# Designed miniproteins, single chains, continued (2): the designs that were tried, part 93

Each design is a single chain, and the fold is of that chain. pLDDT is the mean over its residues in the fold that is shown.

## One batch from the design tools (miniprotein)

Design m7214
Fold by ESMFold2-Fast:
Structure m7214 (fold): chain A 81 residues (1-81)
Amino acid sequence: AAEQAAQVVVNAVVPLLENGETDPETLRAVILVALHEAGVPVERHERVADAVLAAITAGLAAGASPEEIGQAIRDAVVAHF
């Protein structure tokens, strides 16, 4: 389900954000691996990864906490799944 995929992405990405990772190429690679591990079909990976990266970028620009960005990631995965 989309919610399970969202949790896998959050679990992979939020620790990197807590450690100060902001490189979009690094984050994109981690998101794509997480989507693959969650069993998301490959044809959805680009759409979902782009939505998640947009949510992370917006959250970082707004000074949001890693927890708040985690919720935005979850919402982006569910909306674009």
Scores: mean pLDDT 86

Design m7215
Fold by ESMFold2-Fast:
Structure m7215 (fold): chain A 60 residues (1-60)
Amino acid sequence: SPAEEFFRRFARAVAEADAAVAARKAAEGKPEKWSREDFEFYVARLAELLARELAALRAA
């Protein structure tokens, strides 16, 4: 269904945003606790990825 496709794409965007913040934290050598800046980075990346998934869904 269209709703299931939306949820699948959203789950993918969340997973990619999680991977991006994990990579950033690993590079900093402090992977455990998120700072405010880490949350801001995560939210910005998630918003970007969700916009891309929405554009791809509209193109399909």
Scores: mean pLDDT 80

Design m7216
Fold by ESMFold2-Fast:
Structure m7216 (fold): chain A 80 residues (1-80)
Amino acid sequence: IAKLIEELVRKAISDIREAVRILQGNSEVARLFNELLLRLLEAPSEEEKLEVARQFLKELGLDSSLAPLLVEAVETFMRR
């Protein structure tokens, strides 16, 4: 699951088709991504969004330095 989330984040802004394929291929990944999306929507500032993303990544055992990329990935999906 963590590996799929990392791959989803990396591809969301470079290869949206592959990112969508990952989301559609695993219901647990889709559930976790939707939970993150809702938490980010409730965050009132960019700094709070980064903090939410950092906590999400830490819970999955992923590198917290991915937080800005994760926020950008979610915003890219919301914009489309």
Scores: mean pLDDT 74

Design m7217
Fold by ESMFold2-Fast:
Structure m7217 (fold): chain A 99 residues (1-99)
Amino acid sequence: DELEKLKEEMRKRALEGAERARKLREQGMSLEEAEELRRESLLENAKFYEKLVELGNTESIKLVIELLKEINPEEAKKKLEEALKKGLLSEEEVEELLK
């Protein structure tokens, strides 16, 4: 099952990310480095949830948009418009996500 494999990959990546973050904190991570790491993590999670949407988990589209809002508001707006056109989100859900 591709969904099961994708979940296993994400779990492994989360553990690897936590280990990397721990090492960077021990080395005195700067504010700029911490923000870059956060941005990378949000982008990776957004890509994971986009793949879940492709596999039929349409509820994950809301998580994609929320994560993209923090990384790139223009990309988030584009994904929101695409989701509305594809019928993955209602107009009411779009309004809620624009808050």
Scores: mean pLDDT 74

Design m7218
Fold by ESMFold2-Fast:
Structure m7218 (fold): chain A 69 residues (1-69)
Amino acid sequence: SPIEQINRQYQLQVAIVDFRYLAETVEVDFQYKNNPDLRAERLAQIRQQRLQELNLLDQQYQTLLQLAK
């Protein structure tokens, strides 16, 4: 069904965002290994960016569900 396709696409998009977040976290840990304060600050920025992107995906997902009714 169209709804099942929308659900699968949303799940894949979320998984991609989560994977990218994990990769960015690893990179930050490597880059700032000798500066824990800057590491914490950069991780907080990346966390906020991830939340913003996930919120956008959720808004798109909800819109597609409404259109599929």
Scores: mean pLDDT 87

Design m7219
Fold by ESMFold2-Fast:
Formats: C-alpha cells, structure tokens, sequence
Structure m7219 (fold): chain A 96 residues (1-96)
C-alpha cells in the first residue's frame, strides 16, 4: 500500500510504542485498539510488529495484551513462529 499514514494512526502508533517501552500494557492495548479503529492498515501492521517484537519473550504479558486487544495476537503469533518461541505460541492459543 502506497497510502500516507493518517495523523490519527500515527499518533496512536506513537502512544503504542511509548506504552510498550514503559511496560504499560494496559495503555499499549488501548493504543492498539485506537490504531485498529483508524482503518490505516499499513500503520496497524507496523503497530502489530512493534507489539510482537516487544512481547515475544514474555508469554504472560502477551496473553494479557491479547485478552485486552485480540488484534495484538497477529503480531505476537508471527514473532513467536519466526523465533520458535513455543511458550509464547501457547500463550496466544490460550488467550484466544
């Protein structure tokens, strides 16, 4: 997609990245839901990748974020498969 990111999607993505860096998974889940609601699929894909990279090594937090925002499952699942993290893969299956 060659579409420019929406200002709302970009702002939600910034909040998501800041929340993930802070370990604020409630704020991260909220920001990801806001990002998904914008309909900006390209920026959402970057957000899903950020969630997946941040949570792939933390199955408990991955499960918590997925339970709050099921859209998070895609990025976490992709990273778990790419890294062979079976514990996180199981956490995704349990959260869904």
Amino acid sequence: SMVRPSPEALAAHERLVEALKAGDYEAAAEALRELAATGDEVTLTFGELAVGTALVDDPEKAKEVIERAPIAAGGILAMAKATGNEETLKAVEEAL
Scores: mean pLDDT 82

Design m7220
Fold by ESMFold2-Fast:
Structure m7220 (fold): chain A 71 residues (1-71)
Amino acid sequence: MEEAEKLRKEAEEYREQAKKLVDLSMEYGRKSAEVGSDATKEMQKLAQLASAYLGKAAELESKARELEEKL
């Protein structure tokens, strides 16, 4: 149970980081449009990193469920 709780907390932290990265990517898009610059590469980089963090969170959540099922 303790291990499953740790994994769930870690997954939650990864989801929070992913959310921040998505928000930052959107902010770059807004500023780019305002100034007329191209932020596409920065936005793609942040989106890819966010996707990786969400994948990590899903893995940790899955492991936590397996541990809980073993009781």
Scores: mean pLDDT 78

Design m7221
Fold by ESMFold2-Fast:
Structure m7221 (fold): chain A 60 residues (1-60)
Amino acid sequence: LANTLIAEAKAALENGDLTKVNSLILAAAANGLTAALQEIAALAKDAGQAAIALAIAQLL
């Protein structure tokens, strides 16, 4: 599950699909996938999506 969410989040970030990214973040949070949330935050930061990275940090 965690690996699938991370891969989908990376693809969504590359496509600029922020709605998909938000859905994946909520799914990871709901399942307590802290490590996956941290990896998605790093991917968002690398993609220049600082607001998304900050939002994930606030969930942790």
Scores: mean pLDDT 78

Design m7222
Fold by ESMFold2-Fast:
Structure m7222 (fold): chain A 62 residues (1-62)
Amino acid sequence: SDKKIHELLLQQTELTMKAMHYIVIYKDPSASEEQKQQAKKQFDELVKESQKITDELNKLLG
Protein backbone atom coordinates (compact mmCIF):
# COMPACT_ATOMS: atom_id res chain seq x y z
CA SER A 1 0.00 0.00 0.00
CA ASP A 2 1.06 3.63 -0.52
CA LYS A 3 1.04 4.25 3.24
CA LYS A 4 3.36 1.30 3.86
CA ILE A 5 5.73 2.48 1.09
CA HIS A 6 5.86 5.96 2.68
CA GLU A 7 6.52 4.43 6.13
CA LEU A 8 9.37 2.30 4.73
CA LEU A 9 10.91 5.33 2.97
CA LEU A 10 10.79 7.35 6.22
CA GLN A 11 12.46 4.45 8.08
CA GLN A 12 15.14 4.31 5.35
CA THR A 13 15.83 8.04 5.79
CA GLU A 14 16.15 7.62 9.58
CA LEU A 15 18.58 4.71 9.15
CA THR A 16 20.68 6.78 6.70
CA MET A 17 20.99 9.61 9.25
CA LYS A 18 22.03 7.15 12.00
CA ALA A 19 24.56 5.51 9.65
CA MET A 20 26.18 8.89 8.92
CA HIS A 21 26.72 9.40 12.66
CA TYR A 22 28.66 6.11 12.94
CA ILE A 23 30.66 6.80 9.76
CA VAL A 24 31.87 10.07 11.36
CA ILE A 25 33.04 8.13 14.45
CA TYR A 26 34.68 5.40 12.36
CA LYS A 27 36.65 7.97 10.30
CA ASP A 28 37.71 10.07 13.31
CA PRO A 29 41.52 9.73 13.68
CA SER A 30 41.24 10.52 17.43
CA ALA A 31 38.71 7.72 18.07
CA SER A 32 39.95 4.61 19.91
CA GLU A 33 39.93 1.19 18.26
CA GLU A 34 37.09 0.20 20.63
CA GLN A 35 35.02 3.21 19.53
CA LYS A 36 35.71 2.41 15.86
CA GLN A 37 34.77 -1.27 16.32
CA GLN A 38 31.55 -0.30 18.12
CA ALA A 39 30.71 2.23 15.37
CA LYS A 40 31.37 -0.42 12.70
CA LYS A 41 29.13 -2.91 14.55
CA GLN A 42 26.30 -0.35 14.77
CA PHE A 43 26.80 0.60 11.09
CA ASP A 44 26.66 -3.08 10.02
CA GLU A 45 23.38 -3.54 11.96
CA LEU A 46 21.91 -0.46 10.25
CA VAL A 47 23.01 -1.80 6.83
CA LYS A 48 21.17 -5.08 7.57
CA GLU A 49 18.02 -3.16 8.58
CA SER A 50 18.31 -0.99 5.44
CA GLN A 51 18.58 -4.14 3.28
CA LYS A 52 15.44 -5.56 4.94
CA ILE A 53 13.55 -2.34 4.09
CA THR A 54 14.86 -2.46 0.50
CA ASP A 55 13.68 -6.08 0.19
CA GLU A 56 10.21 -5.12 1.49
CA LEU A 57 10.01 -2.18 -0.94
CA ASN A 58 11.02 -4.45 -3.85
CA LYS A 59 8.34 -6.95 -2.82
CA LEU A 60 5.66 -4.21 -2.72
CA LEU A 61 6.74 -2.61 -6.03
CA GLY A 62 7.14 -5.96 -7.89
Scores: mean pLDDT 86

Design m7223
Fold by ESMFold2-Fast:
Structure m7223 (fold): chain A 83 residues (1-83)
Amino acid sequence: DQQAQRVVDALNRHGGRIQSVEGNRVTVLGSGPMAGPAAGAIASEVPGAEVVEVKGSVATIEVSDEGAQILQQAKRLQQQEFL
């Protein structure tokens, strides 16, 4: 899906990865302090996404059900050796 690919492209620009998608809660990992910018990039691409916590290299985002589906697809795309 084009929206999932846009999320992957944004994450790659900011050195972030989706660690987990659990219902409406998404955990994002960054390199060093990059979790904040990576989470912000997701929030820009996903309707209803809100960054609720940033702790150094880890950020938590709350999303709608549709946002969770988009981020699950983005996580699958990032888990491929070639994006």
Scores: mean pLDDT 77

Design m7224
Fold by ESMFold2-Fast:
Structure m7224 (fold): chain A 75 residues (1-75)
Amino acid sequence: MNLEKAKELLEKAESLSDEEKRALIEAKAKAGGYTVEDLDGLLAELDEALEKLRELLEKGENIEGVLKSLEAWEK
């Protein structure tokens, strides 16, 4: 389950253009009560979490912590 969910998140992120990714992050940030000034920070955190998830998947390591963080951000 967690492995399948992680792969889906990575595939979705890789399919998005930079413009589409920024628009999605902006919409979620605004819905969560964040300001546009926080946008670069949120984008950097998301990119770091996705890269970490990719590395852990390639190495067959425990992804629970990173996946939980990404799930919290999706709220």
Scores: mean pLDDT 65

Design m7225
Fold by ESMFold2-Fast:
Structure m7225 (fold): chain A 71 residues (1-71)
Amino acid sequence: EEERRRQLEADVTLALGEIYRAIANIVYRETGNKEEAADLYRKAAELYRASGTPVGEKLAEQAEKEADELR
């Protein structure tokens, strides 16, 4: 049942990416700290890529763009 384990690991990794992205949005909204929010978006992107899924790759690109917009 290796396929099921890989799917669960990918799903968990994607969920962690979503959590970091949500935290980045909250940090920026509540504190205005662009640097901290950008670092959290980059962490989300890293987790999305670590999922090894096509959807994760697209979400990683979105998170990286969000970090860049906070320059």
Scores: mean pLDDT 82

Design m7226
Fold by ESMFold2-Fast:
Structure m7226 (fold): chain A 76 residues (1-76)
Amino acid sequence: EEERLEAEIDLALLEIMYAVAKISYERTGNKKDKEFAEKLEKLIDEARQALEAGDYETVRKIIDEAVKLFKEYLKE
């Protein structure tokens, strides 16, 4: 239960990051925002598949990668 809840929270964080990138792209037309949103969309799909399979370890690895990418994106 706790592991599943944590994975669901991690997925929600991915979706928030995606929303931020998508909103930025829709407002600015910035190619970097588009590329970041596309990368996050792929990670969200992979995380959803892992969550459905009960592979919470993979969900955590995906969120760690997404957070790293998001921090690099924000430095611009």
Scores: mean pLDDT 81

Design m7227
Fold by ESMFold2-Fast:
Structure m7227 (fold): chain A 90 residues (1-90)
Amino acid sequence: MSLDEVLEQAVKLDGKVLGLRGAIGGRLDLAEELMEKYEEAVEELIKTLEQLRSLTTDPQDKQFLDDYIKKLKEELERIRKMVKEMIEKL
């Protein structure tokens, strides 16, 4: 894929991840199903960002992507713990 195609896919996946995170917070009755979809979307976004990083030559863009991937991994871990605690209390 071209750089532009990978970037467009990353933007779409980022929007999907944000939407699913919001849905989990609003729909505790669907939290398990939404969490599964959220994990899948985050993993796909990370893979797409890693591809984008391999195509970029700008050191600042590479650093931004590395930081963003790290933040996504940290947020995924945090949301996993939050959802698990919410389900165990229901």
Scores: mean pLDDT 80

Design m7228
Fold by ESMFold2-Fast:
Structure m7228 (fold): chain A 67 residues (1-67)
Amino acid sequence: SSSELQSLQASLEQVEQGLENAERWIKLGEELLKKDPEKGKEALENAERMKAQLERRRKEVEEQIRS
């Protein structure tokens, strides 16, 4: 139904916003890595993990839209 498609499109938009946020955290983590290598490594690993989870979710939503 059109309602289901609209809901999936809204979910995709939320995931895309999350990915933008994760990329911002990656940039901050890279900057922190230069000042505090241990804290920067942890922050970067956390941000990259978030990005990977969101990219997987994006693919799931895109697949549902295509079905």
Scores: mean pLDDT 86

Design m7229
Fold by ESMFold2-Fast:
Structure m7229 (fold): chain A 87 residues (1-87)
Amino acid sequence: SLLDQLRALHAEAVARLRELGASEEFINRLEDITVEALLLIQEGASPEEVIARVERRAAALLAATEDPAVRALLQDYLAGVTALLRA
């Protein structure tokens, strides 16, 4: 299901963030983004509405880090969410 694919994408991102030494606070902020996306999908929000919300929150999270590896991972996460919702 879409929800299971989004959870799998999140789990992969969290594992990689931990390998990169990201803080638990930073990882929790990514979890908040994923949880909100899951809730919006369950409430029947359009793919476009979910993508816009994720992009807005991801932009704020990207502004909180200068680590190029963490930034690349967040961009991969955002691209993955967009690809899943537009499938």
Scores: mean pLDDT 88

Design m7230
Fold by ESMFold2-Fast:
Structure m7230 (fold): chain A 70 residues (1-70)
Amino acid sequence: EEEEKKLREEIIEKLKKGIKELVENLKEHTGSNTTDEEILEHVELIMDEIGLEEEDKEEILKFLKELLKK
C-alpha cells in the first residue's frame, strides 16, 4: 500500500510536468487561439482515458487552473 501510494504520487508529478509543457507549448507555439476551457476539456479527457481516481483528477485540475491563471 505504501509503495503503491509513492508510485501514484510519481505518476501525478509526471502528469503535472507534461501538462505544464503542453500548456506552455500551446500558448507559446500556437499563439492565443486555444482557449483555457479547451485545454481543461482535453486534460479531463486524458485523465478519464488513463483511468485516474477522482482525488487525482481534482489535484491535476487544480494545478492546471493555477497554470492558466498565470
Scores: mean pLDDT 72

Design m7231
Fold by ESMFold2-Fast:
Structure m7231 (fold): chain A 61 residues (1-61)
Amino acid sequence: SLYERLAQKELGLSEEELAELARLARVVTDDQLDAVARELSRKYGLDPAAVASLLRALREE
């Protein structure tokens, strides 16, 4: 999708990493989403708000 291509370009994620994030987004609750986004942002060196937005977008697809 458009969000997947933007995430690969903006965040420098591989197709496999993006697929894992999409899977995770579907199983994470709203209460967990912000905490998971903070953990992933720390792991990848990214803005936690950007990661949270990506996870929400991937969940809606």
Scores: mean pLDDT 71

Design m7232
Fold by ESMFold2-Fast:
Structure m7232 (fold): chain A 99 residues (1-99)
Amino acid sequence: GMARYRQILDTARDLVRAGQSAADAFAAVMARYFGFTGTGDMDTLWAQVNATFSGPDLDIANAVRGVASTAARLQAGQVSQAVVDQVYATWMARLSQYP
C-alpha cells in the first residue's frame, strides 16, 4: 500500500541525510524491505536488482534508486530541496497504481 511505499522512500532519503552514499542507502533499503544481498556501486546494484526483481517490486526499486540518488545530489549541493521533493512526489504518484 501507499503507506509502505512512503516508508521505503523515506528510509532511503533518511539514510542519505545520515551520511550514506546513494548506493549504500539503496543497498540497505533493498536488503531491509526485499531481502536483497548485493554490493557495489549504483550501476552494479541496479543491474543485480533488475536481474532479480520484476513488476511492482522493480518499479519500487527504481523509485528507491531515484530518491536516494537525488537526495545524494542535494547533500553534494547539486540540487535544491524542491528537486528532491518533486522526484519523491513523482515516484509516489507512479507507485499509486500498486496495491
Scores: mean pLDDT 89

Design m7233
Fold by ESMFold2-Fast:
Structure m7233 (fold): chain A 85 residues (1-85)
Amino acid sequence: DDDSLRTQMLEEAEKNSKSISDASTAAYKATKDAALAAGLSPEDAEKLGKQAGQDAGIQTGLDLSDKRNEDVRRKRLLELLELLR
């Protein structure tokens, strides 16, 4: 059922969005703290943190999407093999 699959994907997307946000925030904080510890200005540290946060968010999103796409592809193959005609 396409509608059921869509609902499941939407729920997973919402969960993934939170995971992406959490990863982005963690990378932002870690990079900013490291930059400040290295003696960079607060402005430079904030800019680096924002960039690292965005990069981490994008990467996490890609990793989650790739894993899900592989799972979907694998599941379809298994269903075809099990559904003997």
Scores: mean pLDDT 78

Design m7234
Fold by ESMFold2-Fast:
Structure m7234 (fold): chain A 81 residues (1-81)
Amino acid sequence: MTLDELVERIMSALPEGFVSRETVRRYLEMLFGSNLSQREIAEKLGISQAKVSAIERAMGVEDPRQLVEDIVMDELRRAVE
């Protein structure tokens, strides 16, 4: 799974127009690049904490941060091949 595939998976699990693809991508970048809470991410993205919670649930995993890390590390390995 690529990061772009994860964005599409999240968008497909959310109602149309609920959040932008850009917002979802920024969420994933914050999840990988920082140790921020849902509240802190919501404040930085300018959306409600409920929307951040919905994005997290749309990922369909127990550890969203670990999933993003695994995807980024896999993409780095494939870039070398």
Scores: mean pLDDT 78

Design m7235
Fold by ESMFold2-Fast:
Structure m7235 (fold): chain A 75 residues (1-75)
Amino acid sequence: MKDVRVDLSGPKVPGLGKVVEDVAKQFGGFVSGIAEEGLGFATVSVPEDKVDEFKEAVQKAVAQYGQKAKVSVVQ
């Protein structure tokens, strides 16, 4: 597993944390932090070989809500 940080920018949208969680689950990962309006970021654990696929998928998912996601690996 690799920990990644998802930084969210754009208008705050209720339920965005669920979108990030659902994408993480698609790649065998989970959210270890909350991606809600109060945080502006989430920490997600995903398999190492799925990090790039997760990054692209989460960016596309949140873009549907007018959001931008920056994904960085946490050591």
Scores: mean pLDDT 73

Design m7236
Fold by ESMFold2-Fast:
Structure m7236 (fold): chain A 108 residues (1-108)
Amino acid sequence: MLPSDDEIKDSLMLMSYGIARSTSPEEIREEAGEFSRTYTGLVYELQKLGDKDTLEKVTKRYNQVYQEALELARQGKLEEARRLLLEATEELKKLLEEAKKKLEEKKK
């Protein structure tokens, strides 16, 4: 029901690659947009699974990171923007792993 560990790793790896290659404010905005779209897709899947706690955490973090990354890019703080997006990507991975464990425990 949740994405497989491989699917999660692949999605997060692609985001990390794009973010790490960003060298201009325009590129950071584009990567923040991709990050936004990936989070929206994962939020939809979590909503479908009924895990409201994880859904709320992901939605709140996504909105915060997206807004902060755009502001950092506007200020020319590209290294800080990249770091923020990469940290949020790692947080998303941990939240999805927690949700998966919670669902597996309910099956026992």
Scores: mean pLDDT 71

Design m7237
Fold by ESMFold2-Fast:
Parts: C-alpha cells; sequence; structure tokens
Structure m7237 (fold): chain A 68 residues (1-68)
C-alpha cells in the first residue's frame, strides 16, 4: 500500500509537469483529480507503487496531449 508521503510525491510530480506544460490552474486541478482517482483504483486493485506510477505517467501524458 502506498503511503501518503509517496502519494504526495506522485501528485507533486504531476503538478510540476502540468505547470511546465502550460496548463491553467483549473486544468492542473482536473489532472490532479484524475491522478488521485488512478491512485485510488490502483490501491483497490492491489497494484504495486511501481504499477500505480506507470498508470499515472500514462494518464498524465494523455491529459497533457488532450489539453493541446
Amino acid sequence: MASQAEKDVILQEVVDEAVAAGLSPAEVQALVNAVQAVIDEGEKAGLSLAEIRERVRAVLAELVAAAR
């Protein structure tokens, strides 16, 4: 199970990448909400932290691409 500190690191990395990509504060918040849902689903499915990180990376890439 991922600790809150590990989840906070993932969320901070997502915020940093979204801001660097030029997303608005509202788009950053929507992306954070989507990533939190991915983390929750991964934990419920019994995924490892590494598998959750991989899914977060895929979702981040898709949402950044969709915002353009």
Scores: mean pLDDT 77

Design m7238
Fold by ESMFold2-Fast:
Structure m7238 (fold): chain A 76 residues (1-76)
Amino acid sequence: VDEARERRTLAALARREAEELREKAKSMPPDVAEKLLELADQLDRLAEEIEAGRLSPAEGRRRLTELGKEARQVLA
């Protein structure tokens, strides 16, 4: 198990999800767009924390899952 590789993979996934939320925000009402952009910023910060080694891969995956749940709630 390569922890450095896992960190890079999780960080890339978080940044990918941030980009997807920013793209969705372009077609949403202002209130929803604002929440999606805030979640995208949190995903970018999560990616930075994971890459910097401040979070374990397990904790990074947990937080990525929670942010995904919040995005689904905003879009519901």
Scores: mean pLDDT 84

Design m7239
Fold by ESMFold2-Fast:
Structure m7239 (fold): chain A 71 residues (1-71)
Amino acid sequence: MPSWSLSLGSTGEAVNGLDAYLASFGLPGTGVMDEEKMALLNEAKERAGATGDQVGPATFAALSRLLRERL
C-alpha cells in the first residue's frame, strides 16, 4: 500500500481513497479528514506502533483490524 500524510482538515485524493476504503466497511465519506477519521487513524497508528502524520502499510493493516473488530 502507498504511504501518505493525513491531518485534520486535509482534502484531496488521499482523503478520497481513505473515504472509499472506510465506505467498504459501511462508514460515510465526507471528502475531508474529520475528528472521527483522525481518531480511527490515530488508533490504527498506535496499534501499528507508527508515529507522526504518515500512513503506511502497517497503519492500514491495523486500521483493517480495527474496523473488523468494530463492525
Scores: mean pLDDT 70

Design m7240
Fold by ESMFold2-Fast:
Structure m7240 (fold): chain A 91 residues (1-91)
Amino acid sequence: MSDELYEKLVEALEKGDVEGAAEILKQLSKEEVIEFARRVVEILKILYEEAETEKAKEKIKKMLRTLAEATERVGVLEAAELARKLLEEIE
């Protein structure tokens, strides 16, 4: 996946834009969607551990929910499970 596609997907997650994220994910293979989700979940886990404010933690939770919903919409349940698992651990 290109760096530009990665940045666009991350921006959609930050905005809580499930539909926008799903449209980009539909252009990727299942393997690329799983790889993207794995990378994002790993980064968000680190950011959550470093988060010093409730607002920062809520932003990370929103990004994880958006990732889960977008990956569910495109039918890549393995990617959705990665996001849901982290959400269960930090909620």
Scores: mean pLDDT 84

Design m7241
Fold by ESMFold2-Fast:
Structure m7241 (fold): chain A 81 residues (1-81)
Amino acid sequence: SMRKVTVTVTNTQDQRVHVKLTVYAGTEKIDEVDLGWVEPGKSKSAVVEVPEGVTSWAKVTFYDEDGTVVSQDGIVLSLPP
């Protein structure tokens, strides 16, 4: 079965960034979410569906206006029981 998880991303950069999420169940990519442009110090959220009983995580990538990756991080969304 699947469950819904809300992912909130805050732009901690000093510049406007384009934010994309890649959602994984273990090592398998299961979703991609484009959060669009986020101003410095602002946040955007998305709801993603992840399988129950599997470790799920999101890769958060910040791109500048030239399309260069300026930041990348991983967020754990769910752990097995």
Scores: mean pLDDT 85

Design m7242
Fold by ESMFold2-Fast:
Structure m7242 (fold): chain A 71 residues (1-71)
Amino acid sequence: GMDYEKGVELAEKAIELGRQGDAEEAIRLGVEAGEYYYKAGDPAKGAGATLLGIGEALQAALDNGEPLPPA
């Protein structure tokens, strides 16, 4: 369904932005992807995608010497 497809699109964009060092946008899109996976009836996939995106964003920020995003 559309919600699942949108979740995948946002998760892929979040991962790519994280790799580019855009930690703030990567986290934002990862959270949005999780919301779409939740609507599609797969909250576990949404949680996994969000955590992966956050992890890659934080790693990219650390590698670039950027501060961690605020809580």
Scores: mean pLDDT 71

Design m7243
Fold by ESMFold2-Fast:
Structure m7243 (fold): chain A 87 residues (1-87)
Amino acid sequence: MDELIERAGREAEELVRAAQRRDREAFERHAKDLLSLAKEIAKNAPKEVTEKVIKSLITMLNIVAELHPELRPALEALIAELKKLAE
């Protein structure tokens, strides 16, 4: 489990770097991978752990949206999918 959470953290960092570079293709790839890891965490982790991880990711993604308004629609879509995993 810890490895999945660490991988989600790394994908989140790569998504931030892609946003900073304005690399849309890398951004979309890392967003997709992050959602896949979040789904795997939701499937295998206790509900409490999943909720904490999802809340942390949503907080980070909201900061990215504030710093990169051009990515806001894509980030809001990702946040909506993550919210479904946490209820």
Scores: mean pLDDT 84

Design m7244
Fold by ESMFold2-Fast:
Structure m7244 (fold): chain A 100 residues (1-100)
Amino acid sequence: SMVGPLPGMAPGGEEAARRRMREDREQARELAERARRAAEESGSEAAKEAARVAEEAARSGLAAAEEAEAAGRYGEAALAAGLGAGLAGIAAGVAEVAAK
């Protein structure tokens, strides 16, 4: 049941999924920016590589979310945005640790 029934079956469910997707897209962008700043401030090669991973995770998650949203698949769009944000967050954490 990895792809169980998604929001949209009850009043406001689709709106909640679209809102979560927008919030996660913004979070993914913010996390990629945080990783980039850590790399720029430290000059660390490890931090730079982690920042590249964060940017790729955010970009891939956002692209998948946009494609799913265009197809009306708001649950998949929310999942893609959430995964992008989560992976970008992990990479941003690595960049910040490497910058120390």
Scores: mean pLDDT 80

Design m7245
Fold by ESMFold2-Fast:
Structure m7245 (fold): chain A 63 residues (1-63)
Amino acid sequence: SMDVIKAAALKELEELLEEAKKISEEAARQLTGIYEQAKKAKTADELSALGKEAKRILEEAKK
């Protein structure tokens, strides 16, 4: 169900946000925005796109 998918996506985003906070204030700010968008997301496709963007931002911040 969407509730289960959304809960799993939000948990993954929380973990990515905690990693971002240790690396870059700017990346943490961007991931916080993605997390707020994910809370409002109504489809699995939206959640998937937000998760991919969060991972991209975090990976760039590690460079």
Scores: mean pLDDT 86

Design m7246
Fold by ESMFold2-Fast:
Structure m7246 (fold): chain A 81 residues (1-81)
Amino acid sequence: SEEEKKKIEKEARSLLDGMRSAIEFAKESLANKADQAVLDKTRSLLQSLIERAKKIYPLLSKELQEEMEKLLKEAEEVIKA
C-alpha cells in the first residue's frame, strides 16, 4: 500500500540520519582516542545500524538505496579502523 511505502521511506530516512550521526561520532571518538568502552559501544551501535540497513535495503527506492550503500560502506570502513 502507499501508506506502507511512506512508512518504509520514513523509517529509512530516520535510519540514514542515525547512521550519519553514529559514523560522525565514531570518527570523532577515534580521532580523540576515546576510552575502549566508548569505542566498543560505538562499534556495537554501528553494527546494529548496518544490520537494520541491510534488512530494509531491498524495500527502498533506488535513490534511498544509493544513499544507504554510501553510508554502509563508510560505516564498515569506520568499524575496521
Scores: mean pLDDT 85

Design m7247
Fold by ESMFold2-Fast:
Structure m7247 (fold): chain A 94 residues (1-94)
Amino acid sequence: MGRGVIRGPRRDSIEIGTLIVEALQDAGVKASVRIVDEESGDIEVVTEENKVVPVLTKSRILPDGYLVTVKVEAVEVGGDVELRIVEFEKRKLP
């Protein structure tokens, strides 16, 4: 099972996790977001399939005027699939 844990303020972690899920679903991988800790806002992205995926890029403009870009991959490690955030960028739009 592929897993990636994202820590941070609930709003930001959920948005990042949703972008990762959308990128994976666009690649044909079933994925979902799970809240690990409701108080901290830590989330986990879980895939239903042990599928290796090349680097996927997803971007979204947030209502507060930030452009968020995530690059994520799924790699095989020790007979399991690990989700890796290759790059994360949050940039304020002019």
Scores: mean pLDDT 71

Design m7248
Fold by ESMFold2-Fast:
Structure m7248 (fold): chain A 73 residues (1-73)
Amino acid sequence: MVSPAVVGKAALDLGSPDKAAREKARELLLEALEQDPELVKRVAVPILEPLLSSPDPYVVEEARKVLEAVEKT
């Protein structure tokens, strides 16, 4: 079972300037989406939507990929 705190932390880490932190966060969010898609939709989406407005194009790309995966579920 994935916790809301773990999902929320991963969504925030997707906005990290550290590439390794973003990659780990993406992997965790995609794994969480397979285990509990409703939790990821409730907790991660409101954190990820503001990241689409990030000045860092890599942050925008990672947030978009996770949001697209959520939409497909």
Scores: mean pLDDT 83

Design m7249
Fold by ESMFold2-Fast:
Structure m7249 (fold): chain A 87 residues (1-87)
Amino acid sequence: MKEELEKAYEEAKKRLPELLAAGDPSLREQIRISLESLELMVKLVEEDEEKAKEEAEKLYLEQVLKVYKERGAPQEVIERLEELIKK
């Protein structure tokens, strides 16, 4: 995710003068907002990538556990997921 966002930001930054020259005045404002948003996203990912990944992983495992319980998954699978979430 971070690598994709960084590439998107760098490519957008590189192509910005070309896009602004070819676009409408209204497009300039939209492009600027999009570039600023990408820059903020890159910074947020940089600051809390590890923390966000750990939290997302726990939330994902909790959701998988809920779905598995609803679908009647084997008890061994449920117990293994519960153990992973507890840590």
Scores: mean pLDDT 64

